# Ledger of designs, part 110: designed miniproteins, single chains, continued (3)

Each design is a single chain, and the fold is of that chain. pLDDT is the mean over its residues in the fold that is shown.

## One batch from the design tools (miniprotein)

Design m11819
Fold by ESMFold2-Fast:
Structure m11819 (fold): chain A 71 residues (1-71)
Amino acid sequence: SKAIVEKMRAHLAANAARFDEILARAAAVEAQLAATPDLQAQIDLVLDYYRTVFGLSDAEIEAMRATLAAK
């Protein structure tokens, strides 16, 4: 039906916009990493990016931080 096709088009448009946003944020994080000499600050930037892009909880971010610190 027309309603299903319109919903599918809206979903595809939302996915395209989300993909562009993810790429723009990745480029910004890469630039910040290049300008950041402190390793701890670099880790914080990467974890903040994952929190924002994937909607990770504080507990998930802390688990990732602990894993990175153990290496």
Scores: mean pLDDT 74

Design m11820
Fold by ESMFold2-Fast:
Structure m11820 (fold): chain A 74 residues (1-74)
Amino acid sequence: MSPAVKALQDQIDVLKERAKTASPEIQALLDRAVEGLQRLIDAIKNNAPQEEIDALSAEIRALLAEIVRKQRAE
């Protein structure tokens, strides 16, 4: 596995573990983040254009920021 793909897979595993103890609202956001990370892995494996990879990365980053924001509000 490429180092980048392994790092993303490790992040998916961490988010799945976090989802086990999260509220239903946070679980839904974590599940969406996992889906986004899986799409990013697939894009990298299929040699998608860098612009597509960058766009997916930005969407995932924004979603993770929203999760942190909502967790702080709880």
Scores: mean pLDDT 81

Design m11821
Fold by ESMFold2-Fast:
Structure m11821 (fold): chain A 86 residues (1-86)
Amino acid sequence: SLGERLARAIEEGGSTEEIVRLAREMLENPEDNTLEDMARAAVALETNPSVSREARQAAHRMMREGFSEEEAEEIEKLAEELLAKS
């Protein structure tokens, strides 16, 4: 899925521009997006120091703005749970 692709690209240290572009593509393809995949991508962005703070911030904002308030809250909650589990 596109969500898995985004998470993996971030985990493997993809470029800032590529990560932001993939996040945008997920918003344009809602059928390929799961809240869990979005949470995984958010955690990868937060925990990968090679990704610039600007890219991380832009991707998070794009993800949050492309989803309902309730979905955005769930993504953030899932991301926090994944971080706590680590």
Scores: mean pLDDT 70

Design m11822
Fold by ESMFold2-Fast:
Structure m11822 (fold): chain A 62 residues (1-62)
Amino acid sequence: MPDASIEFTRELGGKVELEVYPGRLRAGEFAGVVLPDRRFDEDRTLIVLPKEAARALLESRE
């Protein structure tokens, strides 16, 4: 993906981390996970994962 930066936190009202699962994208249930880690520039960093993997990732971060 040449443009992998989606301003997802801005679309959710700027740095809203309560609803990071935008719903189903394709055959599987995927979630857009915005990392609230400054290293990844959360306003523009969107990682698309299966919903279960996204949940595990968020829980692992602390």
Scores: mean pLDDT 42

Design m11823
Fold by ESMFold2-Fast:
Structure m11823 (fold): chain A 80 residues (1-80)
Amino acid sequence: SIALRYGAQQARRAAETDVELAIEYLEALAKLAESEGLHDLARYLREAVKRAREAVERGDLEEATRILQEAADYALAALD
């Protein structure tokens, strides 16, 4: 899906500079993946977002950024 790949690329770019925007893009990507029957990818992305939010709440922005970058990279690899 062009839409899924575009969403994953947007999430990856956001993950480099804006944690909150990256979370929003990955949440949107998870919903789109679910709607297209990619349930394992959707679950992975939702769990990654949850862990990133927990890291933000602890003040661990380095961990949050790593989680979001890894999630976006995983989505791009899964959509190849």
Scores: mean pLDDT 88

Design m11824
Fold by ESMFold2-Fast:
Structure m11824 (fold): chain A 90 residues (1-90)
Amino acid sequence: ASPEVITQYNNAVKESTKLEAEIDRIEEEMQELEKLGKGLEAYAELHPEVKDAIREAMENSLQAIEEEKKKLTEKRRQTQKEADRLYAQM
């Protein structure tokens, strides 16, 4: 394999690893949001006046995190395909 292809492959692997770490962080944030949501549901049972506001805030936060996870997952998929393509040239 050419040194250029090896360098490009190594860079793609590093980028994929970085994206995996970012996805792991997003998954941790989603778990924290789920935990917060359970606490807020319990709070809303005691304070029904804030129930709708809690629901909207949780839905907005969940949508934002899910969109970010989708973007990172797709970017990781594309980076892995590029790494696989470069590896096949070695």
Scores: mean pLDDT 84

Design m11825
Fold by ESMFold2-Fast:
Structure m11825 (fold): chain A 59 residues (1-59)
Amino acid sequence: SVEEAKERIKEMAKKVNAALKEAGLGTVSVEFNEDGTAKITIETVLGVKEVTVDLAALV
């Protein structure tokens, strides 16, 4: 389900955030959209990158 995909993304983002903070490289944030996609923003010392994933593809 989309809710399961949201939880998976939250867990992955927290894990990635922990690793990035330990390395001093940056942060990750996630926005959930009404259309069932999620926008992942990766902010690092090298710049900002955004990735959009279909939540249905994760279930």
Scores: mean pLDDT 76

Design m11826
Fold by ESMFold2-Fast:
Structure m11826 (fold): chain A 69 residues (1-69)
Amino acid sequence: ANAEQIEEALKKVDKDGTGTVKNPEALEVLRELGLPEEEALELLDELDKDGDGTVPIEDLVKAATEALA
């Protein structure tokens, strides 16, 4: 998947338009895009540095694009 496809998929689960995605929703999208569950969980843990259970879409798009390259 390319960055545009990843961003579109993440925006679909960001129903409140905050520009952030909850970890369970982000995990599901990353798995659907072809990232293994273990790698997706490690990615989310790395991006959720404040431990609030949410990750910015911009950070997810960048990291997922690099992981799926």
Scores: mean pLDDT 77

Design m11827
Fold by ESMFold2-Fast:
Structure m11827 (fold): chain A 79 residues (1-79)
Amino acid sequence: SRLEEFRALVEALAADPSATLEEIKARLLAAVEGASLDEVFEMFEYAAEIAQANPDAEMGRKLAEAALEVYREKLAEHK
């Protein structure tokens, strides 16, 4: 499912210390293409949980920031 694929992507990004904020954001944006606002919200909640649980605070912060930006962009598309 899209949610399962998104979760796998988030976990992979959380484990990649070389990933930039721009790369994380671009991959998250691509993964949520065509998702409903409710689906994007659920995906965002998962990404935020993984970011908060990340033992690397810098990686966790990048993931949280990228996820928040993606969520805000998708909210703007529906308003």
Scores: mean pLDDT 80

Design m11828
Fold by ESMFold2-Fast:
Structure m11828 (fold): chain A 76 residues (1-76)
Amino acid sequence: EKEKEKEIKIKITIALITLKTLLDESGLNEEEARKLRKKIVDLTAKALGLPRSKVEKEIKKIEEEYKKEKKEPVIQ
Protein backbone atom coordinates (compact mmCIF):
# COMPACT_ATOMS: atom_id res chain seq x y z
CA GLU A 1 0.00 0.00 0.00
CA LYS A 2 2.81 2.44 0.86
CA GLU A 3 4.57 1.73 -2.43
CA LYS A 4 1.35 2.09 -4.42
CA GLU A 5 0.45 5.41 -2.78
CA LYS A 6 4.00 6.71 -3.17
CA GLU A 7 4.13 5.84 -6.87
CA ILE A 8 0.75 7.47 -7.49
CA LYS A 9 1.86 10.60 -5.62
CA ILE A 10 5.09 10.82 -7.63
CA LYS A 11 3.31 10.45 -10.98
CA ILE A 12 0.65 12.99 -10.03
CA THR A 13 3.36 15.38 -8.79
CA ILE A 14 5.24 15.08 -12.10
CA ALA A 15 2.02 15.76 -14.02
CA LEU A 16 1.31 18.80 -11.80
CA ILE A 17 4.85 20.19 -12.21
CA THR A 18 4.61 19.71 -15.98
CA LEU A 19 1.25 21.49 -16.01
CA LYS A 20 2.59 24.44 -13.99
CA THR A 21 5.63 24.74 -16.25
CA LEU A 22 3.46 24.72 -19.38
CA LEU A 23 1.09 27.30 -17.88
CA ASP A 24 3.98 29.61 -16.93
CA GLU A 25 5.50 29.34 -20.42
CA SER A 26 2.28 29.51 -22.46
CA GLY A 27 0.72 32.60 -20.85
CA LEU A 28 -2.74 31.02 -20.59
CA ASN A 29 -5.48 32.77 -18.67
CA GLU A 30 -7.04 31.24 -15.53
CA GLU A 31 -9.96 29.64 -17.39
CA GLU A 32 -7.74 27.98 -19.99
CA ALA A 33 -5.36 26.91 -17.22
CA ARG A 34 -8.21 25.19 -15.36
CA LYS A 35 -9.35 23.38 -18.51
CA LEU A 36 -5.82 22.14 -19.17
CA ARG A 37 -5.51 21.01 -15.54
CA LYS A 38 -8.71 18.96 -15.86
CA LYS A 39 -7.39 17.29 -19.01
CA ILE A 40 -4.10 16.44 -17.30
CA VAL A 41 -6.03 14.96 -14.36
CA ASP A 42 -8.11 12.82 -16.74
CA LEU A 43 -5.05 11.56 -18.62
CA THR A 44 -3.24 10.81 -15.36
CA ALA A 45 -6.26 8.90 -14.04
CA LYS A 46 -6.40 6.82 -17.23
CA ALA A 47 -2.66 6.11 -17.11
CA LEU A 48 -2.85 5.01 -13.44
CA GLY A 49 -6.10 3.07 -13.90
CA LEU A 50 -7.88 5.19 -11.29
CA PRO A 51 -11.12 7.18 -11.32
CA ARG A 52 -10.64 10.82 -12.28
CA SER A 53 -12.16 11.89 -8.95
CA LYS A 54 -9.47 9.97 -7.05
CA VAL A 55 -6.64 11.65 -8.96
CA GLU A 56 -8.27 15.07 -8.54
CA LYS A 57 -8.47 14.57 -4.76
CA GLU A 58 -4.81 13.52 -4.62
CA ILE A 59 -3.76 16.60 -6.59
CA LYS A 60 -5.70 18.84 -4.22
CA LYS A 61 -4.04 17.18 -1.22
CA ILE A 62 -0.58 17.70 -2.70
CA GLU A 63 -1.32 21.36 -3.50
CA GLU A 64 -2.74 21.94 -0.01
CA GLU A 65 0.37 20.43 1.63
CA TYR A 66 2.63 22.66 -0.46
CA LYS A 67 0.61 25.79 0.32
CA LYS A 68 0.80 25.04 4.04
CA GLU A 69 4.52 24.26 4.08
CA LYS A 70 5.78 26.68 1.46
CA LYS A 71 4.51 29.83 -0.17
CA GLU A 72 4.92 29.21 -3.88
CA PRO A 73 4.14 31.50 -6.84
CA VAL A 74 0.71 31.11 -8.39
CA ILE A 75 -0.34 31.72 -11.98
CA GLN A 76 -0.74 35.46 -12.56
Scores: mean pLDDT 67

Design m11829
Fold by ESMFold2-Fast:
Structure m11829 (fold): chain A 89 residues (1-89)
Amino acid sequence: KSIEGATVTLTDSKGNKKVFKPKNEEELEKQIKEWLEKNAKTPFTIVIRLKGKTKTINAKDIDSAVEQIMKWLKENAEPGDEVHIKVLD
């Protein structure tokens, strides 16, 4: 399912934010992975907020985190949604 037109906000454990609008699922996955590689230390916890729903993911590594984020977003996100992803480490 397409997340095109969605706005994604990534927040690190220090409160720094990155906001972007992915063109497709591949760009979303790539940007989340690259951002986590630079800003998250394993193991970490991810909190996703979308449409009043909250999803918590305990990540052992970056690849596992990205897989779980993408799976949940594919099941819950729609085009034009605002998605907030916060890292706690």
Scores: mean pLDDT 81

Design m11830
Fold by ESMFold2-Fast:
Structure m11830 (fold): chain A 82 residues (1-82)
Amino acid sequence: SMEERKLVLRITALALRAIGLMEEILLKKRKDYREGKTTKEEVEEVEKKADEVVKEVTELIKKEDVKGLEELVERLEEELKK
């Protein structure tokens, strides 16, 4: 159905957005480390967070939880702005 196709596209778009934002957060933290602005331990914490975000995205896709994906994207956008 058209509703099913729209749902799949929306979930896919939000999932890709969440993963892309998490990659940007990680790249920013790695840059901060190279510039002496953070510690190796803080980079490792962000890497663990990236693994957790991948697991969360996978579960939200499985549940077809559009609202959960939208909330995750908003949370990651807020974190990237810091």
Scores: mean pLDDT 89

Design m11831
Fold by ESMFold2-Fast:
Structure m11831 (fold): chain A 87 residues (1-87)
Amino acid sequence: EIEELVERIEELTRRLLEELGYSEEEIEEALERLREALAKGLATKLPPITEEEREHMLKVIEEQARSELEREAMELLLKLQELLAKK
């Protein structure tokens, strides 16, 4: 169910960024980058983000973690990465 996880990650990421006060333009840019990374991961059977990107995302989430949505977004991202890696 990679497609379902991708959709959930996109939805939670949008909600997270909206809650943090990012503009709609900034949110769309972030989601576009996420979609591109996920598409490459799915096409090449490689994880959609690198270790550096994952560490950056974890740092941002930990620093900005103020809601359950933030935590759930991180967990879904890690699950997606694990699923793709096991393939």
Scores: mean pLDDT 64

Design m11832
Fold by ESMFold2-Fast:
Structure m11832 (fold): chain A 99 residues (1-99)
Amino acid sequence: MDGIAKLSYSSLSVKASEEELEELLEELREKAKKSDPGRQKRAELLVETLENSKLPKEVRSSIGSELARAAIEALDNENPVVSFSTLGLLVAEASIIFG
């Protein structure tokens, strides 16, 4: 929380958010590769949707970072069915926002 507050103070907050998104997408891809093929496919679709978005960078970095963070948390879920379902919902949400 304090890190986000510090970034919002900076005139470069948008740039910092883009860098955060890139780091989150990299972590998401690395974690997805360690999961089953179904979860990996959904995580890859989410990454592709966020990377290929036509939305303004500010919207992409802010909402995209939130979705990427939620997907990383979903991959850490001990229940693979819940994990897979949550990733599916995040892909659907990303498709509505960024599609």
Scores: mean pLDDT 74

Design m11833
Fold by ESMFold2-Fast:
Structure m11833 (fold): chain A 100 residues (1-100)
Amino acid sequence: LSEEEREVLAEARRLLEEMKTADEAEARRILREVGLLALEQLRRGRTGVAFQIVLMLAEAAKTLPPEMRALALEVAGILYEALVSGDVEGAEARLRELME
């Protein structure tokens, strides 16, 4: 990984660790930030980095209460569909709608 790619993954990890101790409103904000960070990596052609963020999000979801876990997994699913389809704009629209 490049230094910039390592920094992005470190930021994703920091956000996901913060989410574990956050209230529901803050956890939703963090999920949105992580989702948008992954989509930005896809826009830059960094598919592997985006995929690592999706895996990290799915793993972090295991530590969340049931309602937040379901939301985190839905975000991970949206990001995974963007990875396989290349439809980053559609994924961003779905993420914004989900996090309202």
Scores: mean pLDDT 84

Design m11834
Fold by ESMFold2-Fast:
Structure m11834 (fold): chain A 83 residues (1-83)
Amino acid sequence: MDAEFLRLAAEVIDRGARAVEAGDEFEAEILRAFARMMAAIAKQMGDEESAELIERGAEAIDAGDAEAAREVAEELRRRAEEA
């Protein structure tokens, strides 16, 4: 995946973490769904590592674990800097 895609995925997951912290279940659900869509795109493009990482972020949002979601977003940003 290119660096721009990974940065966008990080932004989506980070926003999801903030929605979880704010108790905004509707926004969290939308951002989780969008993150899962991005994971599916990464998998279709053959980047299973990025797909797994993005899916982990979506799972953290679904579980209400804002800290885990932020950790995934930071890892995605690190990966984008290396791309």
Scores: mean pLDDT 86

Design m11835
Fold by ESMFold2-Fast:
Structure m11835 (fold): chain A 65 residues (1-65)
Amino acid sequence: KEELKKYIEDTLKDGGYTMTDEAIDKLIELVGDDLEELKKALGKLKDYIGDKKTITLEDVEKVIK
């Protein structure tokens, strides 16, 4: 799980995005520990938030079941 958090953070950092710890934990809980599912979810979240640079728990709940 710590590896997944690192992957998420590194992926977002390259694009100038950040994500709250609660949002990261919720994302992993909802999509599991599959990197392909996490990658798809991160893509949806980036598209959803647009100009916002911070992904929150609410954003995850709205975009990811």
Scores: mean pLDDT 77

Design m11836
Fold by ESMFold2-Fast:
Structure m11836 (fold): chain A 97 residues (1-97)
Amino acid sequence: VSEEEKEKLLKSEELREKAIKAAEEGNLEEMKKYMLEAAEDKVGAPLALRAAIEAVGILGPKAAEYAIEVAEKVAEWEETKEDAERVKEYIKKLKAE
């Protein structure tokens, strides 16, 4: 792994941690901003998707709308499109409960 790729991965992980902290604080807008920033790079896209799932786990259905927006951004990357669609379906099922 190149140092640049390692730096990107560390940056994306930091963004995921910031997003989860924002979710724990109930700050849905900050949470979404950090997740969307992580999703801007294909290396960060899987971490943004994981953060969206974790946020729904913390905040429940009220985070679902924001998590779906993040999953839609992650779906723009061919490598993560299938995972993003699966997560969107999962979140929609949680909203129905």
Scores: mean pLDDT 79

Design m11837
Fold by ESMFold2-Fast:
Structure m11837 (fold): chain A 101 residues (1-101)
Amino acid sequence: SKEDEERQKALEVIRKGIEENRELIESAMRYLGYSDEEIEKFFNGDDNVQAGKFRELTFQLASRDQAFLDRLVQAFADAKSLVEAAERELELLIEYAKSLS
């Protein structure tokens, strides 16, 4: 279906973003208290596992920072598609991860 195509494109955005920003995401995971074993399992996971854990990471960071939570909520509210929502989530997480360095 058209919805399935949009979902697959959104998963691809997250997968590529994870690959291209591996070091920053690894740093954010360590900041949240994830072990090296858990980090390795995340990067070796399939697309659905990676996307689900990525969403979990954004919510965990947002739970520690009200301003980040507010930006995340607004980004999802303003998104016109699943792909746009994924792109905005990725952008916000990477910006936040850079601020932790």
Scores: mean pLDDT 85

Design m11838
Fold by ESMFold2-Fast:
Structure m11838 (fold): chain A 98 residues (1-98)
Amino acid sequence: SVIDLLREEFKKLGYDLSDLELLVFEVLFEENGKPLTQSELRELLRERYGLDPSSLELTLAIAELESRDIVEVDPETNLISLSPLGRKIFEEVLKKLS
């Protein structure tokens, strides 16, 4: 699957991410820098991948990505966006899958 290919390439770059973390990362990349609420992110995960994570599971996945500087969370709005580092990493992975 595409998820398996993404996981393998991220792992080669030193990122051992869960499937949920990978799909959150992919959604934020495909939204091209648009900040998302957790509710918007959850809806996109459901629509694109048929996933309906719990609020806790999604919060933990976002926290893990934030701890790795892949995503940024605005403390006032709670809007989630891809960091410059996160964008660069995803672009490098896509180059290897082309």
Scores: mean pLDDT 86

Design m11839
Fold by ESMFold2-Fast:
Structure m11839 (fold): chain A 95 residues (1-95)
Amino acid sequence: MSEKEKTVANAISLATILRLTILDVKKVLPTLSEEEQKEAEELIKKAREIYIKLDDLVLNADSYSPAELQARYNALNKEANEVIQEITDLLRKHK
């Protein structure tokens, strides 16, 4: 089903973006203040939890209806965008 395949592709892409975002944070982590490092580590933890859930959603995609798969993806996409924005704001403050 094309809609389900699109949702799976979007979930894989989003998980990849989160992994790359974590790598970008890790590169600058030693240059941050102690408070910013603690904030960054918490955001890395949140991003990791989200991409694990996205990977799990992809692995179990056949267990969901297209509508349920889309709804679950939409929830994780919202959480991911919130964490990515918080990371982006943190990295901008550091400069």
Scores: mean pLDDT 86

Design m11840
Fold by ESMFold2-Fast:
Structure m11840 (fold): chain A 72 residues (1-72)
Amino acid sequence: SEREKRLRELAEEIVKEVKAEHPGADVDTLISLAVQKAVEKARELGLTPEEIRRLARYAAQLVVDDAEKAAA
């Protein structure tokens, strides 16, 4: 859906920001920071609890996927 696409795009921006702000952080730290930033930004934007959970999930998954690709 259009809402899903916008949440995924926002998650990509959050992960990019976290990686730029914390160069050299390990994957577990990046996941924690990305989830924290996703929740904070979602609350600032007035997103619903369901949208907050979904954004945090997308951000965490992006960090994991990026780390797996880098490790391969």
Scores: mean pLDDT 84

Design m11841
Fold by ESMFold2-Fast:
Structure m11841 (fold): chain A 62 residues (1-62)
Amino acid sequence: EEDKLIEELAKKYNMKPEAIKRWRKQANLTLEQLREYVELEEKAKQGDPEAAKKISELFKKA
């Protein structure tokens, strides 16, 4: 369910689940897009240039 995904993302971002829900709604992202963003952001921090491009494309769809 939605709650399990949000709790996992909250732990990764060191944020409260309610903050993840609010951010997702404001950014107009689906739960799938939110999860994709988290994975891409972690890869971008590791120096993956393709991840940065995919993040840009994700927000373009929103």
Scores: mean pLDDT 70

Design m11842
Fold by ESMFold2-Fast:
Formats: sequence, structure tokens, C-alpha cells
Structure m11842 (fold): chain A 80 residues (1-80)
Amino acid sequence: SKEKEEAITRLLERLVEVRRRYAELLGSEEAREAAARIEAAVEEAKARWLADPSLTVEKIEEMLKRLEEEERRLREALEA
């Protein structure tokens, strides 16, 4: 399904972006390496998630929303 492919792509792209931003905020080489690992695994993650019938478009959108909420909380915690 094209809609599911798009949802997965959006989630994975945002996950990579958030991890990269987190690495910048922490100034940590370990965090940067973790972000790079996620980037490298994107294609494998796409294939697995597309093949998973329990992972619906709705569920993926929920995961994206949760990721945005976690990113906000993490940013606030680091700024406190």
C-alpha cells in the first residue's frame, strides 16, 4: 500500500532527524554514532514494517505523534 509506504517513510525520516538533533544537543559522539546506525538501518526497517500486517497506517501515525511528544519532552528536559 502506497499510503503505508509513505507513512513508514515519514516516520523513519523524522526518527533520523530527531536522533540527529538529539546528538547535536548532547554534543556526544556516542549519540552521533547512534543516529548514524538508525540511518543505516532505514531500508531494513522499511521492509520489515511493510511486511508486518499488525502495523497499520493508523498505528504508524500514532508512533509518529508519540515521537514528536518524546522529542519535545527530551528537549525541555535538556534545557532545564
Scores: mean pLDDT 74

Design m11843
Fold by ESMFold2-Fast:
Structure m11843 (fold): chain A 97 residues (1-97)
Amino acid sequence: MLEEYEKRLEEIEKRLEELVKKQDESLLPEIVKLGEEALEIAKELLEKKLYSDKVSELLGRISKLLEEAYKIFGDERLRKLAIEIGELEALLRMMHT
C-alpha cells in the first residue's frame, strides 16, 4: 500500500515537472488535477498513518512545483494546493518523528 502511493506520487511529480516546464496555459487543468490527486494521497497517508522519507520528499517536491506553476499562471488553486500539500507533509513528518 505505501509503495503504491510512493509510485503514484513519483508519476505525479515527473508529469508536473514536464507540464510546468512547458509554461502552456492550456495544460493548467491537468496541472490542477495532478495537484488535487497529490492532495488526496497526502490526506490518505495521514488518515492511514503511513509515512516514508520518500513520501515526504515527493510531497515537498510536488508542493514546490505547484508553487512554481502559480508564479507562471497566477491561478489561486495552485497556491492553495501547494500550501495544503506542504502543511500535510509537515504534519506527516511531525507525527512520525
Scores: mean pLDDT 88

Design m11844
Fold by ESMFold2-Fast:
Structure m11844 (fold): chain A 96 residues (1-96)
Amino acid sequence: MKKKKLKGPVVLLEVRADSPEAARRGMAQIVKIAEELGAKLLKAEFYPDGRARVMVEVPSKEAADRLFAQAEAHARAMGLTVRRLSEEELKKYLEE
């Protein structure tokens, strides 16, 4: 029993869109993909300039890679960009 320890890797994604509405739509799709992969939402943050960040705990490294690939594909289809942040950027985001 290790409920306090992460089950798998943590993924931090940054979405950039032309508008806050587009960012919200992109984030809704990313959260849905994450939920279907068994991920847990840890933090979400929205910016007025059309940026958003989401942090999720995924069950495996393969799930992390699949989440990013599917998020990037959906982002491209919606005319927005998605970037996966590094482990160091993730730690800084948790501190702020």
Scores: mean pLDDT 75

Design m11845
Fold by ESMFold2-Fast:
Structure m11845 (fold): chain A 85 residues (1-85)
Amino acid sequence: SMMKEMLQKEAEKLVKEAEKLAKEALGHISRGRLDEARELVERAEELVRRAEELAKKANAPQSILDKIKKVRKGIEELRRLVEEG
């Protein structure tokens, strides 16, 4: 289905953007800028959540779902760092 392909592409785009924000957040954490890092983590969490929803609606391959879960795990670790710092 063309619609499933579009949803999969959107999910992949969102997870790439979430990875970018997560990397930027880690940079702020390393510099002690926890407020800036928290905003980026919140945005990354929203994007990965939406990516998971779209991937499920698309019945995406397990490889895509696994990639999204890995990115989510990284964001969860960053959330822990901004809350504990």
Scores: mean pLDDT 88

Design m11846
Fold by ESMFold2-Fast:
Structure m11846 (fold): chain A 90 residues (1-90)
Amino acid sequence: SMVEEVKKLADELKKLIEEVEKKLEKASKEEARKLVEEFTKKINEIGSEMQEIYDKEKDPENQKKILEIMKEVQEKILEFNEKFAKLLEK
């Protein structure tokens, strides 16, 4: 189902966030910039795919479920951005 496809993309993105956070803990400022740049590109790709699935879904109940998954992912991205900002303050 389209809901399951979005859930799979969300899980992929959450895993990517965890991997990038681990790399950032030991990264230099230049390495951190590259990691965030690569991560931003992947977020945009996954986000675009999620949006395309949302736009194709015609059932309002499924659209609501997709929006809830997308909001959860957005919250994880915000948590990541907050952690990254703290790392840059060092």
Scores: mean pLDDT 82

Design m11847
Fold by ESMFold2-Fast:
Structure m11847 (fold): chain A 85 residues (1-85)
Amino acid sequence: SALAEEILALLDEIKALIEEKQPPNKEELLGLIDRAKEAIRAGDYVTAGRLLGELYRLANEEGLPEVVALLERAGDLLVQAIARQ
């Protein structure tokens, strides 16, 4: 769906920012992003929501405001995707 494609594009943008900023928890964040992308591709939006919530918490703890803003946008689109199932 167009919403799933937009969420995946946002996750790719988040991944690029994490690789640029090199936070101490980089490996954990990148692993969660890859798992979230697989959940979105599988249509498992409930699992994707849980993984985005974990990403949001970790990004806030590390002080990554640009990543937090993109995660909030991805979360809003995910809520819309769930409502359309």
Scores: mean pLDDT 88

Design m11848
Fold by ESMFold2-Fast:
Structure m11848 (fold): chain A 65 residues (1-65)
Amino acid sequence: TEEEAEKVIEEIEKGNEELKKKAVEYLLSKGASSNLSDEEHVELFIEMMKARPKELRVLLLESIK
């Protein structure tokens, strides 16, 4: 749900290492540039979640659940 997506963003922003790792793994599995740092991958993931394409947000949440 949208509320679950918001909670995931909040947990990543609070420094949840497990969710950060899952976000990095998700982006790398989708062909994100390996030249980006783990922290840059996490920021990209948060930006994608916050951009509010509903379908993408749900897909991202499912990928790290």
Scores: mean pLDDT 69

Design m11849
Fold by ESMFold2-Fast:
Structure m11849 (fold): chain A 75 residues (1-75)
Amino acid sequence: FLPGLAPLLRELGFTDEQVKQALNLILKDFFSQYGKYPYLTDEELRERLEKLFSKVPGVTPEQAREIAERALELV
């Protein structure tokens, strides 16, 4: 998941700073959920990732959704 995510974000036009911010947000959320990510449905995981990516400055809601959907293919 994580090794494939950074190249995907760069492919979708994210700057190195936005990639760093997105990965930090995901790691922080993962720890706050006590490692419950593997027990989420694909739809729940997509919604959570969409919300996390939407917190990155310069990311539109449409980009956040597309990235979340593509990121599920890496899980």
Scores: mean pLDDT 73

Design m11850
Fold by ESMFold2-Fast:
Structure m11850 (fold): chain A 59 residues (1-59)
Amino acid sequence: MKDELLEKIKELARENPSVKHVTVDFEKKEVTITTKDKTIVLKADTLEELLKKVEEAIK
């Protein structure tokens, strides 16, 4: 799960040209995506839900 989440996040960054930085907080189960204009925060109660949200964002 942890390695899989990192790979999905790397794909998100590569596929979205506006993405400048991505930070993952596994303890809080939170992903912060920073673009030039704004910051998007994705949160979930479990790492599985967090991975699902990241995958949905990539679509």
Scores: mean pLDDT 73

Design m11851
Fold by ESMFold2-Fast:
Parts: C-alpha cells; structure tokens; sequence
Structure m11851 (fold): chain A 84 residues (1-84)
C-alpha cells in the first residue's frame, strides 16, 4: 500500500518535471490530495520532498509543506506539549 502510493507519487513527480503552467498546477494539486489522504507522516514527507526536488518553486514548497503539516498535526501537538 505505502509502496504503491510512493510509486504513484514518483510518476506524478516525473510528469511535474516536464510540465509548466496549468498542467503543473494540476499535478501539484494531485500530489497535495494524495499527501492529505496519508496517515504515515514519513511517507507524506518523502513525497513532498520528491516534488520539491523536482521543482523548487516557492508556491509548490508552501502548498506541499501545508499538506504535510495536516498529516503531522498530532506529532506537532505532542512536541509542543513536551517542550512547554
């Protein structure tokens, strides 16, 4: 399951490398939707990093980071509680 999702993400990232404009926005949206459905934070981070490495656009970085933060909300809450 996680391996299958990772392979699908790699295919989207390869398309992202070759895309521009509207198609690039659509591929980013698909990657964000994929990340938001994940329960595995490590996998979400790996997918986001693959996309960011393919295109270092600040808008893409912001959108993908936001999606990962939604997946890792529980971990962030735990870290805040432990560091207070």
Amino acid sequence: MDEEIRKEAKELVEELKKSSGKKKEELVKKLIDMIRKLTNEKLAIDIANMAISADKNSKIISQLTGAVLMVSMDKIEEEIQKKM
Scores: mean pLDDT 72

Design m11852
Fold by ESMFold2-Fast:
Structure m11852 (fold): chain A 96 residues (1-96)
Amino acid sequence: PLDQQLVGENPSVVTFIRAALSDHPFQILANILPLLTKEDIEKALQLAQELGLAQSHIEYIEALSKLTKEQLQTLAEQSVGLPKEEKRQLALQALK
């Protein structure tokens, strides 16, 4: 499981990756993204690549990091009951 691969990593970076891949990514990220530095986000993207996450997941995590708290709150409301793949598409579309 992903949790075993994250042992010993920076807690802020780990929290961001876990939130992004959770069942409630937008709600959790709306609360934690304002607390993360640009360096934390850059380290999270690097770690995702090192862990061998699919390019589509890395693009999704990067997209989430660029959303405002207001956009994340709106996506959380719009994504209730949607499957994870549709939530990913909503995040990517929000950046356009």
Scores: mean pLDDT 75

Design m11853
Fold by ESMFold2-Fast:
Structure m11853 (fold): chain A 66 residues (1-66)
Amino acid sequence: KVANLATAAALRAVGYALEEGIDLKVPVPKSVEEVREIRALVEKTLSPQAVADLRPLLDEIEKLLS
């Protein structure tokens, strides 16, 4: 279900941030707009490798919510 995937993406983003020494709060997205906000936050704050890993999850969630 999209809610489980959205939760997994949020937790994964927080995990990557913690590995990089960043205390980041990532809400579980419930709309396409919220997915885009998280994508922008991730791209601004995390390493290119973390962004690349999270991109397929965010793309799938956005597709399922569209």
Scores: mean pLDDT 79

